Designed miniproteins, single chains, continued (4). Designs and how they scored, part 80

Each design is a single chain, and the fold is of that chain. pLDDT is the mean over its residues in the fold that is shown.

## One batch from the design tools (miniprotein)

Design m14754
Fold by ESMFold2-Fast:
Structure m14754 (fold): chain A 89 residues (1-89)
Amino acid sequence: SMKKKIEEGIKLAEEGLKKAKDGINNGDRKLALEGFEKILKGAELVGSKKGIELAKKAIDLMKTQGGTKPALEALKLAEEAVEEIKKKA
């Protein structure tokens, strides 16, 4: 069902954002990346092109750059991705 896929995608995106915030707050880069990957899966389930693009940018930034400033920038992109997922739903 399309409705069930949308509901599942939103849930994955929200769970992913919580994990990403927890990871960044605790300096756990692996947990933050797991969160961003869940947001990407949520965007794909909902069919949010903007959500997919923003989630990929957050993942790429975390994989290519170290430090607090890139991590906070990646989190902001992830928050924007979740909002785009909700708008598409």
Scores: mean pLDDT 88

Design m14755
Fold by ESMFold2-Fast:
Structure m14755 (fold): chain A 50 residues (1-50)
Amino acid sequence: LQDQLNQLHILGMSHLWNAYQSSDPQKHQENLKLADEYFKQATDLLEKLK
């Protein structure tokens, strides 16, 4: 469970970094959307643990 949370954070961070590195507006938006989705999954997982 803790490992799953850590993986979701890593994936979100990596997609944020890819968005920052991308000069393509479409790729930038796609990576931002993916990062947001991973962070939301991490938040949902944390709320289930409360």
Scores: mean pLDDT 79

Design m14756
Fold by ESMFold2-Fast:
Structure m14756 (fold): chain A 85 residues (1-85)
Amino acid sequence: SFLERVAELEKELLEWAKASSEEEAELLRIRTAIAQYFILQHYKELGQIDEQGEKVLAAAEKVVEEARERGLEELIEEIRRRLEE
């Protein structure tokens, strides 16, 4: 289920954070924002997003755009696939 995939991703992000350097911590911030973007998009598609969720989604979308400009497209697709599959 979607919730099971979210829980798996959260576990991986937490495990990764425990071992991260400063550079890896920045990538964790980006990974977290990408995950938040796809999670909130899913709830928006289900009609289960409020104004606060829409604002958080917009902020996360900004981070995803910046990640694409930095060439982190594979990272974005990795997180999307984990939540979709």
Scores: mean pLDDT 78

Design m14757
Fold by ESMFold2-Fast:
Parts: C-alpha cells; structure tokens; sequence
Structure m14757 (fold): chain A 72 residues (1-72)
C-alpha cells in the first residue's frame, strides 16, 4: 500500500511537468502491487483508450483514482 502510494505521488509529479512517459511508468509500478490484476487490466485498457485520443492528463487522473480505490 505505502509503496504503491509513493509511485502514485511520483506519477502525479511527473504529469505536472508534462513527463507522461515517467507518469505512466510509475502508475504501472503501482498497478503491479495490486492484488486485483483483472480490475487493474480493465482500468489500464480504459486509460490506454484515453492516451490514444491524446487525453494524457485524463488517463493519468483516471488511473490514479482507480488505483487509490483498489488500495482502500
């Protein structure tokens, strides 16, 4: 939980700088720490759909929200 939250923090900081590559790398690491990999896979596909549309900040915000929900 604590390690996943740190990766989310680093992802949000990277996104604020426009470094979406680092942001998604950190979100991927946070997702790998979750037990419910099926839900994470579904959320990742939705995030990928947003990224394909060029909606990078929305993809980051969506994945951060979903990962935090799974960490409760």
Amino acid sequence: KEEALKHIEEAEEAAKKGDYTSAFKHLSKAGDLLEDKVKMSSYFFHGLSLMVEGRYQEAVDYLVKKIKELLK
Scores: mean pLDDT 78

Design m14758
Fold by ESMFold2-Fast:
Structure m14758 (fold): chain A 108 residues (1-108)
Amino acid sequence: GLPSGLSPEEQKLAEELFNRINEIGKKYGLSEETIKELQSLAGHLLGHMVLLGLSLEEIREYLNRFLEEIERIAKENNGDDEKILEKAKEYYARLVAEAEARARERRA
């Protein structure tokens, strides 16, 4: 689901993000359940970056990187939904760590 308290522009980003994940999932034959889990992961990433106070431009850059990596993972692990989710969660953790480091550097 969409994180609560998003601006209209952040809501539009979330909607575009969820639609693109759905398109990737359909293209590579992912289950409806896997698509929903990837969308949830993407929504959490967006919400976390908003809470960190990242700019809309920075958020868009991180979300584009996430989408590119999800498509790469789906392509390389076609037919293995469990492996796709595992790798997606690993990449999510990396992006969260990078975003947190950037937020700390800005306030130091």
Scores: mean pLDDT 85

Design m14759
Fold by ESMFold2-Fast:
Structure m14759 (fold): chain A 110 residues (1-110)
Amino acid sequence: SLTFPESITVEEIRDNPDLTELDASGMVSLTDRDVAWIAEYNKKLTKLDLSGLVNVTDVGIVALAENVKGLTELDLSGLVNVGNTAIEALKKNVPKLETLKTEGLTKIGP
């Protein structure tokens, strides 16, 4: 995974369309709009860490699922506002997803 400093902007991520791995876990202010924007411009992502981004909800993850169909690894750990709608969108739209981390999600069933 590529790790960026907390000062990196969504625009800087977007301007790297060939990016295949992103660790965004330090970007704690990211919202659904920011995730959707990354999804639209960074469609070559295969690994993405969004762990701890508490402002991200099903809306951002659905946008990710619809745009980044090549994802093989996704970390959603600590996204307490993400639930079954996001998980079902990932299952439907991201057929290559081999690793999905969901530790600390309170809105998903067993």
Scores: mean pLDDT 80

Design m14760
Fold by ESMFold2-Fast:
Structure m14760 (fold): chain A 59 residues (1-59)
Amino acid sequence: GPPPEVVVTFPKDPPPELRAELGRIADEMRARIASGEPWDEVLARFRERLAELQARYAA
């Protein structure tokens, strides 16, 4: 089927620390795609990582 839609919404005024972390995640995603990982696997992994990060900082 078609690749899953990914909607990444950043806060209007993200703190520099969060912005840097999200930038790192984006860079890792690009690197994994460039290394030949399939799109669905890369997206699933990073959705999981973002959910983990969200849970960690929601406490």
Scores: mean pLDDT 67

Design m14761
Fold by ESMFold2-Fast:
Structure m14761 (fold): chain A 70 residues (1-70)
Amino acid sequence: MREVFELLDEGLNSEDPEESRRLIERAIEAVPEDFPRIAAAVMVAVLRSHGYDELAERLRERARNAPDPA
């Protein structure tokens, strides 16, 4: 979880648009299946505020909460 937000922060803080997008995509790929929905909602809101609507929807798909059948 911490690494996901670190990659997102690096992506949003990058001065290179291509590097920014790459880091944000890596953050989304690092999201586990049981990622907390509130954390996902925050990331989606941040991505949408920066115009990354496609990446926000991809994050929503990756971060779908299903109860972990322990």
Scores: mean pLDDT 71

Design m14762
Fold by ESMFold2-Fast:
Structure m14762 (fold): chain A 89 residues (1-89)
Amino acid sequence: SVEELTEKLFEILENSPSLEEAEKKARELLEEYGISEEMRELVVEILRLLYENKDLTPEQKRQYIYLAASAAVANELETLRRLKELLEK
């Protein structure tokens, strides 16, 4: 489910010892969910931007992850690109 994918991605972001490990685990998880390579890489980029963002609360980061997971599962490439742009300021 999208909710399960969101929680797993959020746990990866919060609990990984490095950004590199978080990206690796996220790619593996998204591949298991059958997410295409292009969509998978956009989600990983969004996770990197969330990891580097010092102004967002954990709850706000979880909401962005939910939007990214929802878009990826729905194969909504433009939604993922828009989310990335919003996080890049």
Scores: mean pLDDT 87

Design m14763
Fold by ESMFold2-Fast:
Structure m14763 (fold): chain A 79 residues (1-79)
Amino acid sequence: IEEDIERDRDGLVAAANELMEQAKKLYEEAIKTKDPELIRKAVSYATAALIMAVASGDEEVRKKALETLKEIDEGIKKL
């Protein structure tokens, strides 16, 4: 059985934060270029960040991931 330790949780939080940063960068580039591939990547990274945030059990990082995904989704709908 895999041991759920503080380091593993911190790793998931770090992964969620990194994926959110990547999603934001891809989204910013997608807005400038209107490239559908960059749009899809931004959504995929934001979704992955949310999954990692939920898995971490950290309420704050989960809220940030949800907000990031919502921001990207709303922005894409305006394109």
Scores: mean pLDDT 78

Design m14764
Fold by ESMFold2-Fast:
Structure m14764 (fold): chain A 64 residues (1-64)
Amino acid sequence: SLLDEVMKRVDEIYKESKSVEEFLEKLRALVRELRAQGVDEKVILEAMRYGVERIEEQVRKEEA
């Protein structure tokens, strides 16, 4: 599904990013790209939610 493809791209960006700041910049760029392509706002919102959860999980692991 389109949602699965978007989630995969979020994971790829997360793996390629060296910092939380870089990941956020790339995630914002992806969101702009998806909006420009007319992707459903519900899919975009889910991608943003997933990105935030990835950051929260990473922060928790670094504090553990």
Scores: mean pLDDT 80

Design m14765
Fold by ESMFold2-Fast:
Structure m14765 (fold): chain A 93 residues (1-93)
Amino acid sequence: DMEKKEELYKEALEEALRTIRRALETGSYEAEDMSAEELVEKVREMIENLEDLEKIKELTRKAARRAVHEALESGEYTAEELLAELDAYLAKL
């Protein structure tokens, strides 16, 4: 069902954005063996299979925290720069 998948994608995106902001503000990052890309792919598979929303949100939070950790570990961005870009993105919604 396309409408149900669209709802799950929207809720996953909102959870991801909330988690990214929280991680940047608190310094709480995910030490995970899987890459952010692998975690995002698993979230996509869960949505395509119409799995439980709470499980999708849980994995989305892990993916978001891991993505923030990888971005900061790259040394190309600071937490302040990423937070400012997130705020600019959200202001355009």
Scores: mean pLDDT 76

Design m14766
Fold by ESMFold2-Fast:
Structure m14766 (fold): chain A 78 residues (1-78)
Amino acid sequence: REEVEKLSKLPKKELLKLITEALREKGVDISLEEVEKFAKEQGLTREELALLYLLAKTDDPSKQKELQELALEILAKK
């Protein structure tokens, strides 16, 4: 939660860059423009972008589950 809040204070463009870099580190062949287009088409908020970055960066299954639960809370599906 607190990490998402801190990341969401960054400009959207900076969050999109961080997401792009994290995905590229994982071997995903994706450009900043593609990530930006996806975020715009899905109407992602800064909080959702911050969460996507954390999901892209983590390789720990336990942390992935925690972040998925946080995503469900942010999306108000509960």
Scores: mean pLDDT 71

Design m14767
Fold by ESMFold2-Fast:
Structure m14767 (fold): chain A 107 residues (1-107)
Amino acid sequence: MIQFPEEFLEIMEELEEELERIYEEWRAGKISVEEAAERVKELFSKKVSEELAELLGELVRYTLLFEETKDKEYALKAAEKLAEIAKLLGATEAADAALARFKANLA
């Protein structure tokens, strides 16, 4: 199981309303997937490292591309970005185990 640091969870809670707004604007067709990903990266760049902010933006990008296309390739790419985020946060073994399970379920 992936255990995230409490500070990261607090940042997620603080940004929850802004993240929901970005998702709603994308769902309404007001912004593209690329615009949604860039806004997520910008929001997190004020709170976390640039590397982590970029990974969070890419996670959102592939998650939204999967929702639009239903292409399992994007679901896999999103899972890979989530694993990279978990590894940056020190959860390497849990990240590898979670990604392996996701790949098995996707097959």
Scores: mean pLDDT 78

Design m14768
Fold by ESMFold2-Fast:
Structure m14768 (fold): chain A 84 residues (1-84)
Amino acid sequence: MKPPLKPEEIEELKRRRDEEVVRRALEVAKELIRNRGPLSEVRRTIETLRRLKAREALEELLRLAREVGDEETARLVEEALREL
């Protein structure tokens, strides 16, 4: 028994969902970079952040990739930042 969602509430949930997608993608990308996960998965998370124009998240990933010495991931993030 849940109250029905109003159109305004649906729009608000969509905007909050986009913010949550950015947060989750950033967390997943950080774990992938730290644990040397598959490059294809890293590329997917970077593409999601680029599409949502999450500049701050991409800059944070670039810093982490450089700190860990993941040159390939750093290159992908730099490319995404250039496209913003």
Scores: mean pLDDT 79

Design m14769
Fold by ESMFold2-Fast:
Structure m14769 (fold): chain A 78 residues (1-78)
Amino acid sequence: SMKEEYIALLQRQTESIIEQARKEGLDQSYIDEIQAVTKEGIADIEAAETEKEMVTIYSATAIRMSGIMTEALLEKRR
């Protein structure tokens, strides 16, 4: 289904981001935050009724994960 495809895409993207976070030696708290954001995104996609909603949720979730990574990398430089 379309929902399964977007959920799979989001899971794939999250796995890639978490792998990068681990390689960078980022604190577990940031990895936990990325996982929490992904859980919310998946739940929102499952509740979505249109493809436009699914795309919007996917994009918003990806932006939130990027923000967490940026914050974590800046904190590591302190």
Scores: mean pLDDT 87

Design m14770
Fold by ESMFold2-Fast:
Structure m14770 (fold): chain A 82 residues (1-82)
Amino acid sequence: SSFTELYEKAFKEAMEEAEKLVKEGKLEEALFLLDVTLGLLRIARGVGKLIGDEELVKVLDKMIAEVEAKIEEVKKKLKEAG
């Protein structure tokens, strides 16, 4: 749906900005952006469940999994940086 496409575009832009921050060595800023993004996706998932939009919930579940994986990657880089 166009609504799902809007979330996909916003997610892509947030992930691209997080990757840019990681490449610039701004790991704490990247982690903050990813944590905020995760929070917003969880709220959107809750709304999707409430309105019965199963396709939106499935798309958001995939996005949440990708953000959680990226958060763990950035956390490991922060730990290794000392």
Scores: mean pLDDT 86

Design m14771
Fold by ESMFold2-Fast:
Structure m14771 (fold): chain A 68 residues (1-68)
Amino acid sequence: GLSPTEMAYLTADTILSNPGWSPVGIRMAAGAGMNSAIVANNQEAVKYIVDAEEKALKAHEELLKQRQ
């Protein structure tokens, strides 16, 4: 079955593969992935989730200038 570490990485990869998701969708997915990474006590997975969320939300902010 999927470990918490595997779930965290798969969630990050899903966010990166779906740049058309709403900001709410991106944040919800990133939050779930972050929780999995923290439960796994895996700092590399935490960093990977943070990077994926930042990339997706920064792109959205740059386009709209006013959104998170």
Scores: mean pLDDT 77

Design m14772
Fold by ESMFold2-Fast:
Structure m14772 (fold): chain A 74 residues (1-74)
Amino acid sequence: SKEEQRKLDQIITEKMAEKGTKVEEETKSEEEFREWLQTELKISDEDIDKILEGDPEAILKLVERARELIRKEL
C-alpha cells in the first residue's frame, strides 16, 4: 500500500540521515556516530576516542570491525 511505502521511505530517509550525517553538525553527529560504533561494531569508548584523534592503529581496528559486520550480513 501507499501508506506502507511512505513509512518505509521515512524510515530509510531517517536511517540514511543518521548514517550520512552532515559534517556541519559535527557535535550532534559525533554522539550518534559514537553510539552507532558501540552498538553495531562493538567498539569501546576508548577506541572511539583514539579514532577521533586520528590514531592509525585505532582506525585500522575500526576497518577490521566494519569488515566483520559486512561478513556477518553475508
Scores: mean pLDDT 64

Design m14773
Fold by ESMFold2-Fast:
Structure m14773 (fold): chain A 80 residues (1-80)
Amino acid sequence: DKQEEAKKKMKEIMLKLVDLLVKKGYLSEEQAEELRKLIEENPTLDAFFEALSSYVTEEQLTEVFQEMAKEIAEEEKKKK
């Protein structure tokens, strides 16, 4: 199901984003755990970014998102 796959992929993206923010020192382990807990509840994109913006700046979020997008593009091979 396309909806189920999209939901799973979004959750994986959110978790990867949180992990990268911790790696860069923008999130503490405590803040990351709270965000991971929220992700497990399958939040809306808006709810997730609202919670995330309480801990990190828009600039930090954009930087990490760009890095993650580049890594995903490199991992995905041409198969289509």
Scores: mean pLDDT 75

Design m14774
Fold by ESMFold2-Fast:
Structure m14774 (fold): chain A 75 residues (1-75)
Amino acid sequence: SALNEQARAYLRELAARAEAEGALAVATMLRHIVDTAPVITAETLRGAAEFARLQGAEAVAEAADRASEDLEKLA
């Protein structure tokens, strides 16, 4: 779907941002999700946000949470 492709493109952008900020584990995880997940769900984005917080990538975590909330609202 167009929504899924937009979510996937956003995760690619977020991975590049994480990499630029030195959050390499977060960037790797986000790229893996983009490459392997058949559908990007709100739950996938929440999981990504939790992992980003555990890694200290607060800005990336906040962005992923916002994306998750937006995706749920478009249901």
Scores: mean pLDDT 83

Design m14775
Fold by ESMFold2-Fast:
Structure m14775 (fold): chain A 109 residues (1-109)
Amino acid sequence: DEEVKKLLEDPNASPKELLDLAKKLIEEGKFKEAVELVEYLLKKFPNLSDEDLEKALELAEKLIEQGKYEEAIRIAEAVYNHPSASEEIKRRALEIIARATLLRVQEVI
């Protein structure tokens, strides 16, 4: 994806720009690229606001709505393990992990 590569190569790309692109990728059905972009963002920026981390969790919720439970878990785990994640953000990430895990089990049964 040329748009993903362009932002990944831009040292001045903001968390907001990367999150906005990840949302667009999910809307286009490019779920793997969206997850990899969010994981890259969370690794690149050791200091993120609660707003940025909440936006990442909102993308995980969108993935759940699309039946992409493993992808949602990956984003939520990355947010949970982020060094600037508050206790509130960690709690929400765990709730998303639990919900996606339960839905994944129910879908295969």
Scores: mean pLDDT 84

Design m14776
Fold by ESMFold2-Fast:
Structure m14776 (fold): chain A 104 residues (1-104)
Amino acid sequence: SKEELLAWIAAYLGAAGFLQAMRIYHARRDRNPEGAWAELETSYRGAMALFDRALEVTKDPEKQEKLKELRRVLEEAYRRVREDPSRSLEVMEEAARRINEIIK
């Protein structure tokens, strides 16, 4: 449906935005760690909300599983950056590769 398609596009754009936010966080964290973190957290929360919406409107179990896998990749990336901010670029690159494999 059109609603499902738009929700999926929004979720994928949210994921891309979060990956870009991790790159920006890597560039900015040394000069403004608190502000850089707040911006990353805002991007993460936004991406999660878009994925939750996509899961609500998607009825196909196979598509739901792909959305859940993508959501888990973002959750793991955010957790790993929180635990070790110095690895934010490496975590972003790994998450991007995993997302590309899931969506093809």
Scores: mean pLDDT 87

Design m14777
Fold by ESMFold2-Fast:
Structure m14777 (fold): chain A 70 residues (1-70)
Amino acid sequence: SMEEIERLVAEVIANYGSPERPLTAEEIVEKIKELFGKEYTLEQVEAAIDRLLERGLVARDADGRYYPVK
């Protein structure tokens, strides 16, 4: 479900992303697969990231990489 994808994306960004070491969408897909054994498409992960950006929970840098806001 989208709720599960959004939760796992948020967890990966919160635990592995920072302004100093921001994550690409591809890296987030890989981390979810490695840590949770779940296979999501780039489109599904990007859709979840868009929801997190809209809610101000994640930020995007000039290079298109993502890090947690709070």
Scores: mean pLDDT 87

Design m14778
Fold by ESMFold2-Fast:
Structure m14778 (fold): chain A 84 residues (1-84)
Amino acid sequence: SEDEKALEEGVEIRFKALDVNGDGVISLDELVAALMELMGLSEEQAREEAERLMAALDKDGDGVISYEELLAAAREGWELREKQ
């Protein structure tokens, strides 16, 4: 659907913004840096939050967040909104 396409485009834009080094994955360090910038957290607080998010999103257990893992999480959030 058009809404699903908009969701995928939004995830791609955010993924590319977080993937600062262009390696095709979001590392823990990139996530820490993003949380510090976006939320004004200290490095220690951002690391704790990043580790929590990594544990929730890293379904493959490879220690990085792939585009597919981020897209899957965004789709789950979208489905929950449509069902309410």
Scores: mean pLDDT 68

Design m14779
Fold by ESMFold2-Fast:
Structure m14779 (fold): chain A 122 residues (1-122)
Amino acid sequence: MSPLERVIEQLREEAERETDPEIKEKLEKVIELLEQVAAGKATVEQAIEAIRLLKEIIEETKEKNPERTSLLVSLALEAALAIAKTFKDPRVIEAARELAEFVKPINPDIAESYLKELEELE
């Protein structure tokens, strides 16, 4: 299974458990966008939207459930890196970098690892 396919499946499980309708809607939208990326049908703009929505989901959950937020951070970074590797577009790579920098205070070790991998795509 590809990294992106694993992320999609885990995000589906998170969406099913989600009781906040606004967060659930964002999770469902991200899943749709990631499925388009995996199918090779997504635009650069859709790839950036997926990364932006992942950042918004983390921002909304980080104060409420730190353990769940750690899982979402790992999934978001794996998705963002997979998207960046697929597109190799500077705008997508920058969106992924912004996400990694945003989550650095939550999980610095994972964020630094993904930032290094993103630098290798340049």
Scores: mean pLDDT 85

Design m14780
Fold by ESMFold2-Fast:
Structure m14780 (fold): chain A 85 residues (1-85)
Amino acid sequence: SRAEKVRELKARHPELYEELLTLLQEVFFQGVQQGLSEEEIVALLNEAVDRFLAEHPDLSEEEKEMLRVFAAMYIEEVRRILEEE
């Protein structure tokens, strides 16, 4: 399951997990502070994920998949939060 992949990411690659989480939180916070729309914030989050993966070229395909799954779940939660405003 996606939740199992995220648990595995946290257990095996805690530094990668924390680095991506911190980046996504910073992008989300900045977007909200600037008054950006949901779609603008989601676009910035997707761009940040793509850049993070590009800046870590030594990542295995398994590690990239775990990070993408985590990012997708984070973005889904961001949409949920913004749609409740």
Scores: mean pLDDT 86

Design m14781
Fold by ESMFold2-Fast:
Structure m14781 (fold): chain A 106 residues (1-106)
Amino acid sequence: SVEEEAKEAEKIVRDKILETYPEAPEEVIENLAEAAGYIRLAAHYINTDKEKAIEYLEKAAEKLPPEFKEKAKEIVEKAKKAKSVEELGEQVREMVKLLVEAIHKI
C-alpha cells in the first residue's frame, strides 16, 4: 500500500540519520523521517489527486526544522499554484532537496 511505502521511506531516512549522526536528538530524527514519509505520499498523488499531494507537502513542511519552514511554505504555495503535473512534481522535488539540506544540517 502507499502507506507501507511511506513507512519504508521513514525507515530509510531514520536509519540513514542514525548511521550518519548517531547522537542526533530523537525528536529531530523522527520529524525528518516523518517528513520523508509525507513527501513519498505527495509524490504518489501527483498524477491522481492534486489536493492530497498538496496536503502531504504541507504536512512535510510542518515537520522540517524552524529555519527551513519559510522555504517549505514557499514550496507549498507554488505547489498550490501549479497548473500541471510537471509543475507540481517540480515542487515535490524541491521539498526533497530541502529535506536533504535539513538532514545535512544536523
Scores: mean pLDDT 89

Design m14782
Fold by ESMFold2-Fast:
Structure m14782 (fold): chain A 102 residues (1-102)
Amino acid sequence: EIQNPVLSKEEAEKIKELATPLVEELTELAEKYKLSEEVKQQLVGLAVILAAAEVLGDEELKKIAEEALEKVRKAIEEKKSEEEIKKILEEAFKKIEELLAK
């Protein structure tokens, strides 16, 4: 049932438009709390995955990404260690990989 196995330029632009405000918010949050470049890049990746899930209508992927972002946002605001934040992100990416690999 895959009619368009590759993202169109229009779909890529929609993903960018949806991801941009979240990426900006998360990068500002990471900079405010002095998180590493690695964590900042992982947050950006998660924001893009959430936007892609929304554009492509993947409800399972969207739920995993949304839950991960809420956990990470809360952990950053509560001033959790970078190690704990990385663990939350690692668990989220593992679930995403398992969903996509099938």
Scores: mean pLDDT 80

Design m14783
Fold by ESMFold2-Fast:
Structure m14783 (fold): chain A 80 residues (1-80)
Amino acid sequence: MEGAKELGDVALETAKDGDLTEGQKKALEIIGEAAKKHDLPAEKVREVAGKAAEKLSFATTEEEALEAGRKAAEELEKLA
């Protein structure tokens, strides 16, 4: 439940000039699944998701967005 709020904040940060792209949405889903799977504290999820949001805001392709999401999920898995 806590991780959902952090993902919402990340989505707002990423979409501040418009709607999220399909790749950005999928990347956020990947991050959210990793956070839920490993039952991580909100602080750790927020730190990793915040860094991912910055990368996602610069992602020009769906592939770049998905790669950023996978890297963030991998980082969360290591913290578990």
Scores: mean pLDDT 68

Design m14784
Fold by ESMFold2-Fast:
Structure m14784 (fold): chain A 76 residues (1-76)
Amino acid sequence: EEELQKRLDQLYDDSVTELRAAIEAGDKEAAVKAAKRYKSLLQLYPRPDDEADIQRLIAEAEKRGLEEVVEILKSV
């Protein structure tokens, strides 16, 4: 169980890192794809503790005018 939880934590961290990198690069297509992947992961394995990270990603996407990404993340 602990080992599976660690693997899930790593998968979430990787997903957040990929999404943040795409947002920072201003790559709308990559950011939308990454946001949809992250949303799907959260829908399958809900993590209330990730709320702070989701809020940070929304703020960053909003600063860069990535409205579609903001909508995807707000729908989580």
Scores: mean pLDDT 78

Design m14785
Fold by ESMFold2-Fast:
Structure m14785 (fold): chain A 73 residues (1-73)
Amino acid sequence: MVEEARKKLEETKEWLEKNNLTGPGVQVGLEEAELAIEHAGDKEKQKKLAEELKPRREEAREEAEKEAERIEA
């Protein structure tokens, strides 16, 4: 159920925030989870998203790392 999944995501986000785990990698993971929940009602979309998400996950992580270095510089 989308509502239940979103509630768990919010609980996880709050736990991460309380433990000061809010780095770029965490943000990418949270965004990825939100996208998965957003498409939860569509089986075909979920299957395609899972395949597409893997390379995008790596690319987004690389972008987040590069952006973090740029900001710190």
Scores: mean pLDDT 66

Design m14786
Fold by ESMFold2-Fast:
Structure m14786 (fold): chain A 135 residues (1-135)
Amino acid sequence: DLLNNRDYEAAIAEYEARLAADPDDARALVNLGEAYLMQGKYDEAIALYEEALARHPDHPVAAEALVNLARALLFQGKYEEAIRYAEEALRRHPDHPVASTAYLVLGQALYKLGKYEEAKEYFEKAVELLDQQLA
């Protein structure tokens, strides 16, 4: 937890105010979801990511919404569902910067399911993409 609960409450209030002013703000939906995710409010985060994807499927934030939805499902122990959304993010947005995070989610979910060799392959892909981004 890099921020205290007070900082997440301030972020939530900011993004809720943005959505009150512009209900179609796809970035505010995803950022509000991330703030709930960081508080461990996974059901609230999931609902916001699903809303962002339903209303704004072609928006640039859709890749981030798919990966963050997979992360929230992973934190809830819904490993097979986390895998499906991480794979969907990679299928639709293979060249997006969040692809490395999608591979990390796949690796973590497969590891939790006892599929250690498959998990290792996805962790190696995540490292390769991160090395390419840093070079």
Scores: mean pLDDT 86

Design m14787
Fold by ESMFold2-Fast:
Structure m14787 (fold): chain A 67 residues (1-67)
Amino acid sequence: SIAEARELYRQGRFEEAAALLVELGEAGEPLLAIMLSEHPDNAVLREAAARIAEAAGDLARARRLRE
């Protein structure tokens, strides 16, 4: 759930939070965007955002996030 992902993030468990948000897909995107705004260079969060973008068909955004 979104609430579970938020609690994992609060605990600094970025890999688990990111994995859950990828599983939630489009529903996880708003929370992941907030996390990325706070940690723009975090590789785990960038990769999670890239996977959601890729699944949504936004290949250009996915490529930029993986740079």
Scores: mean pLDDT 83

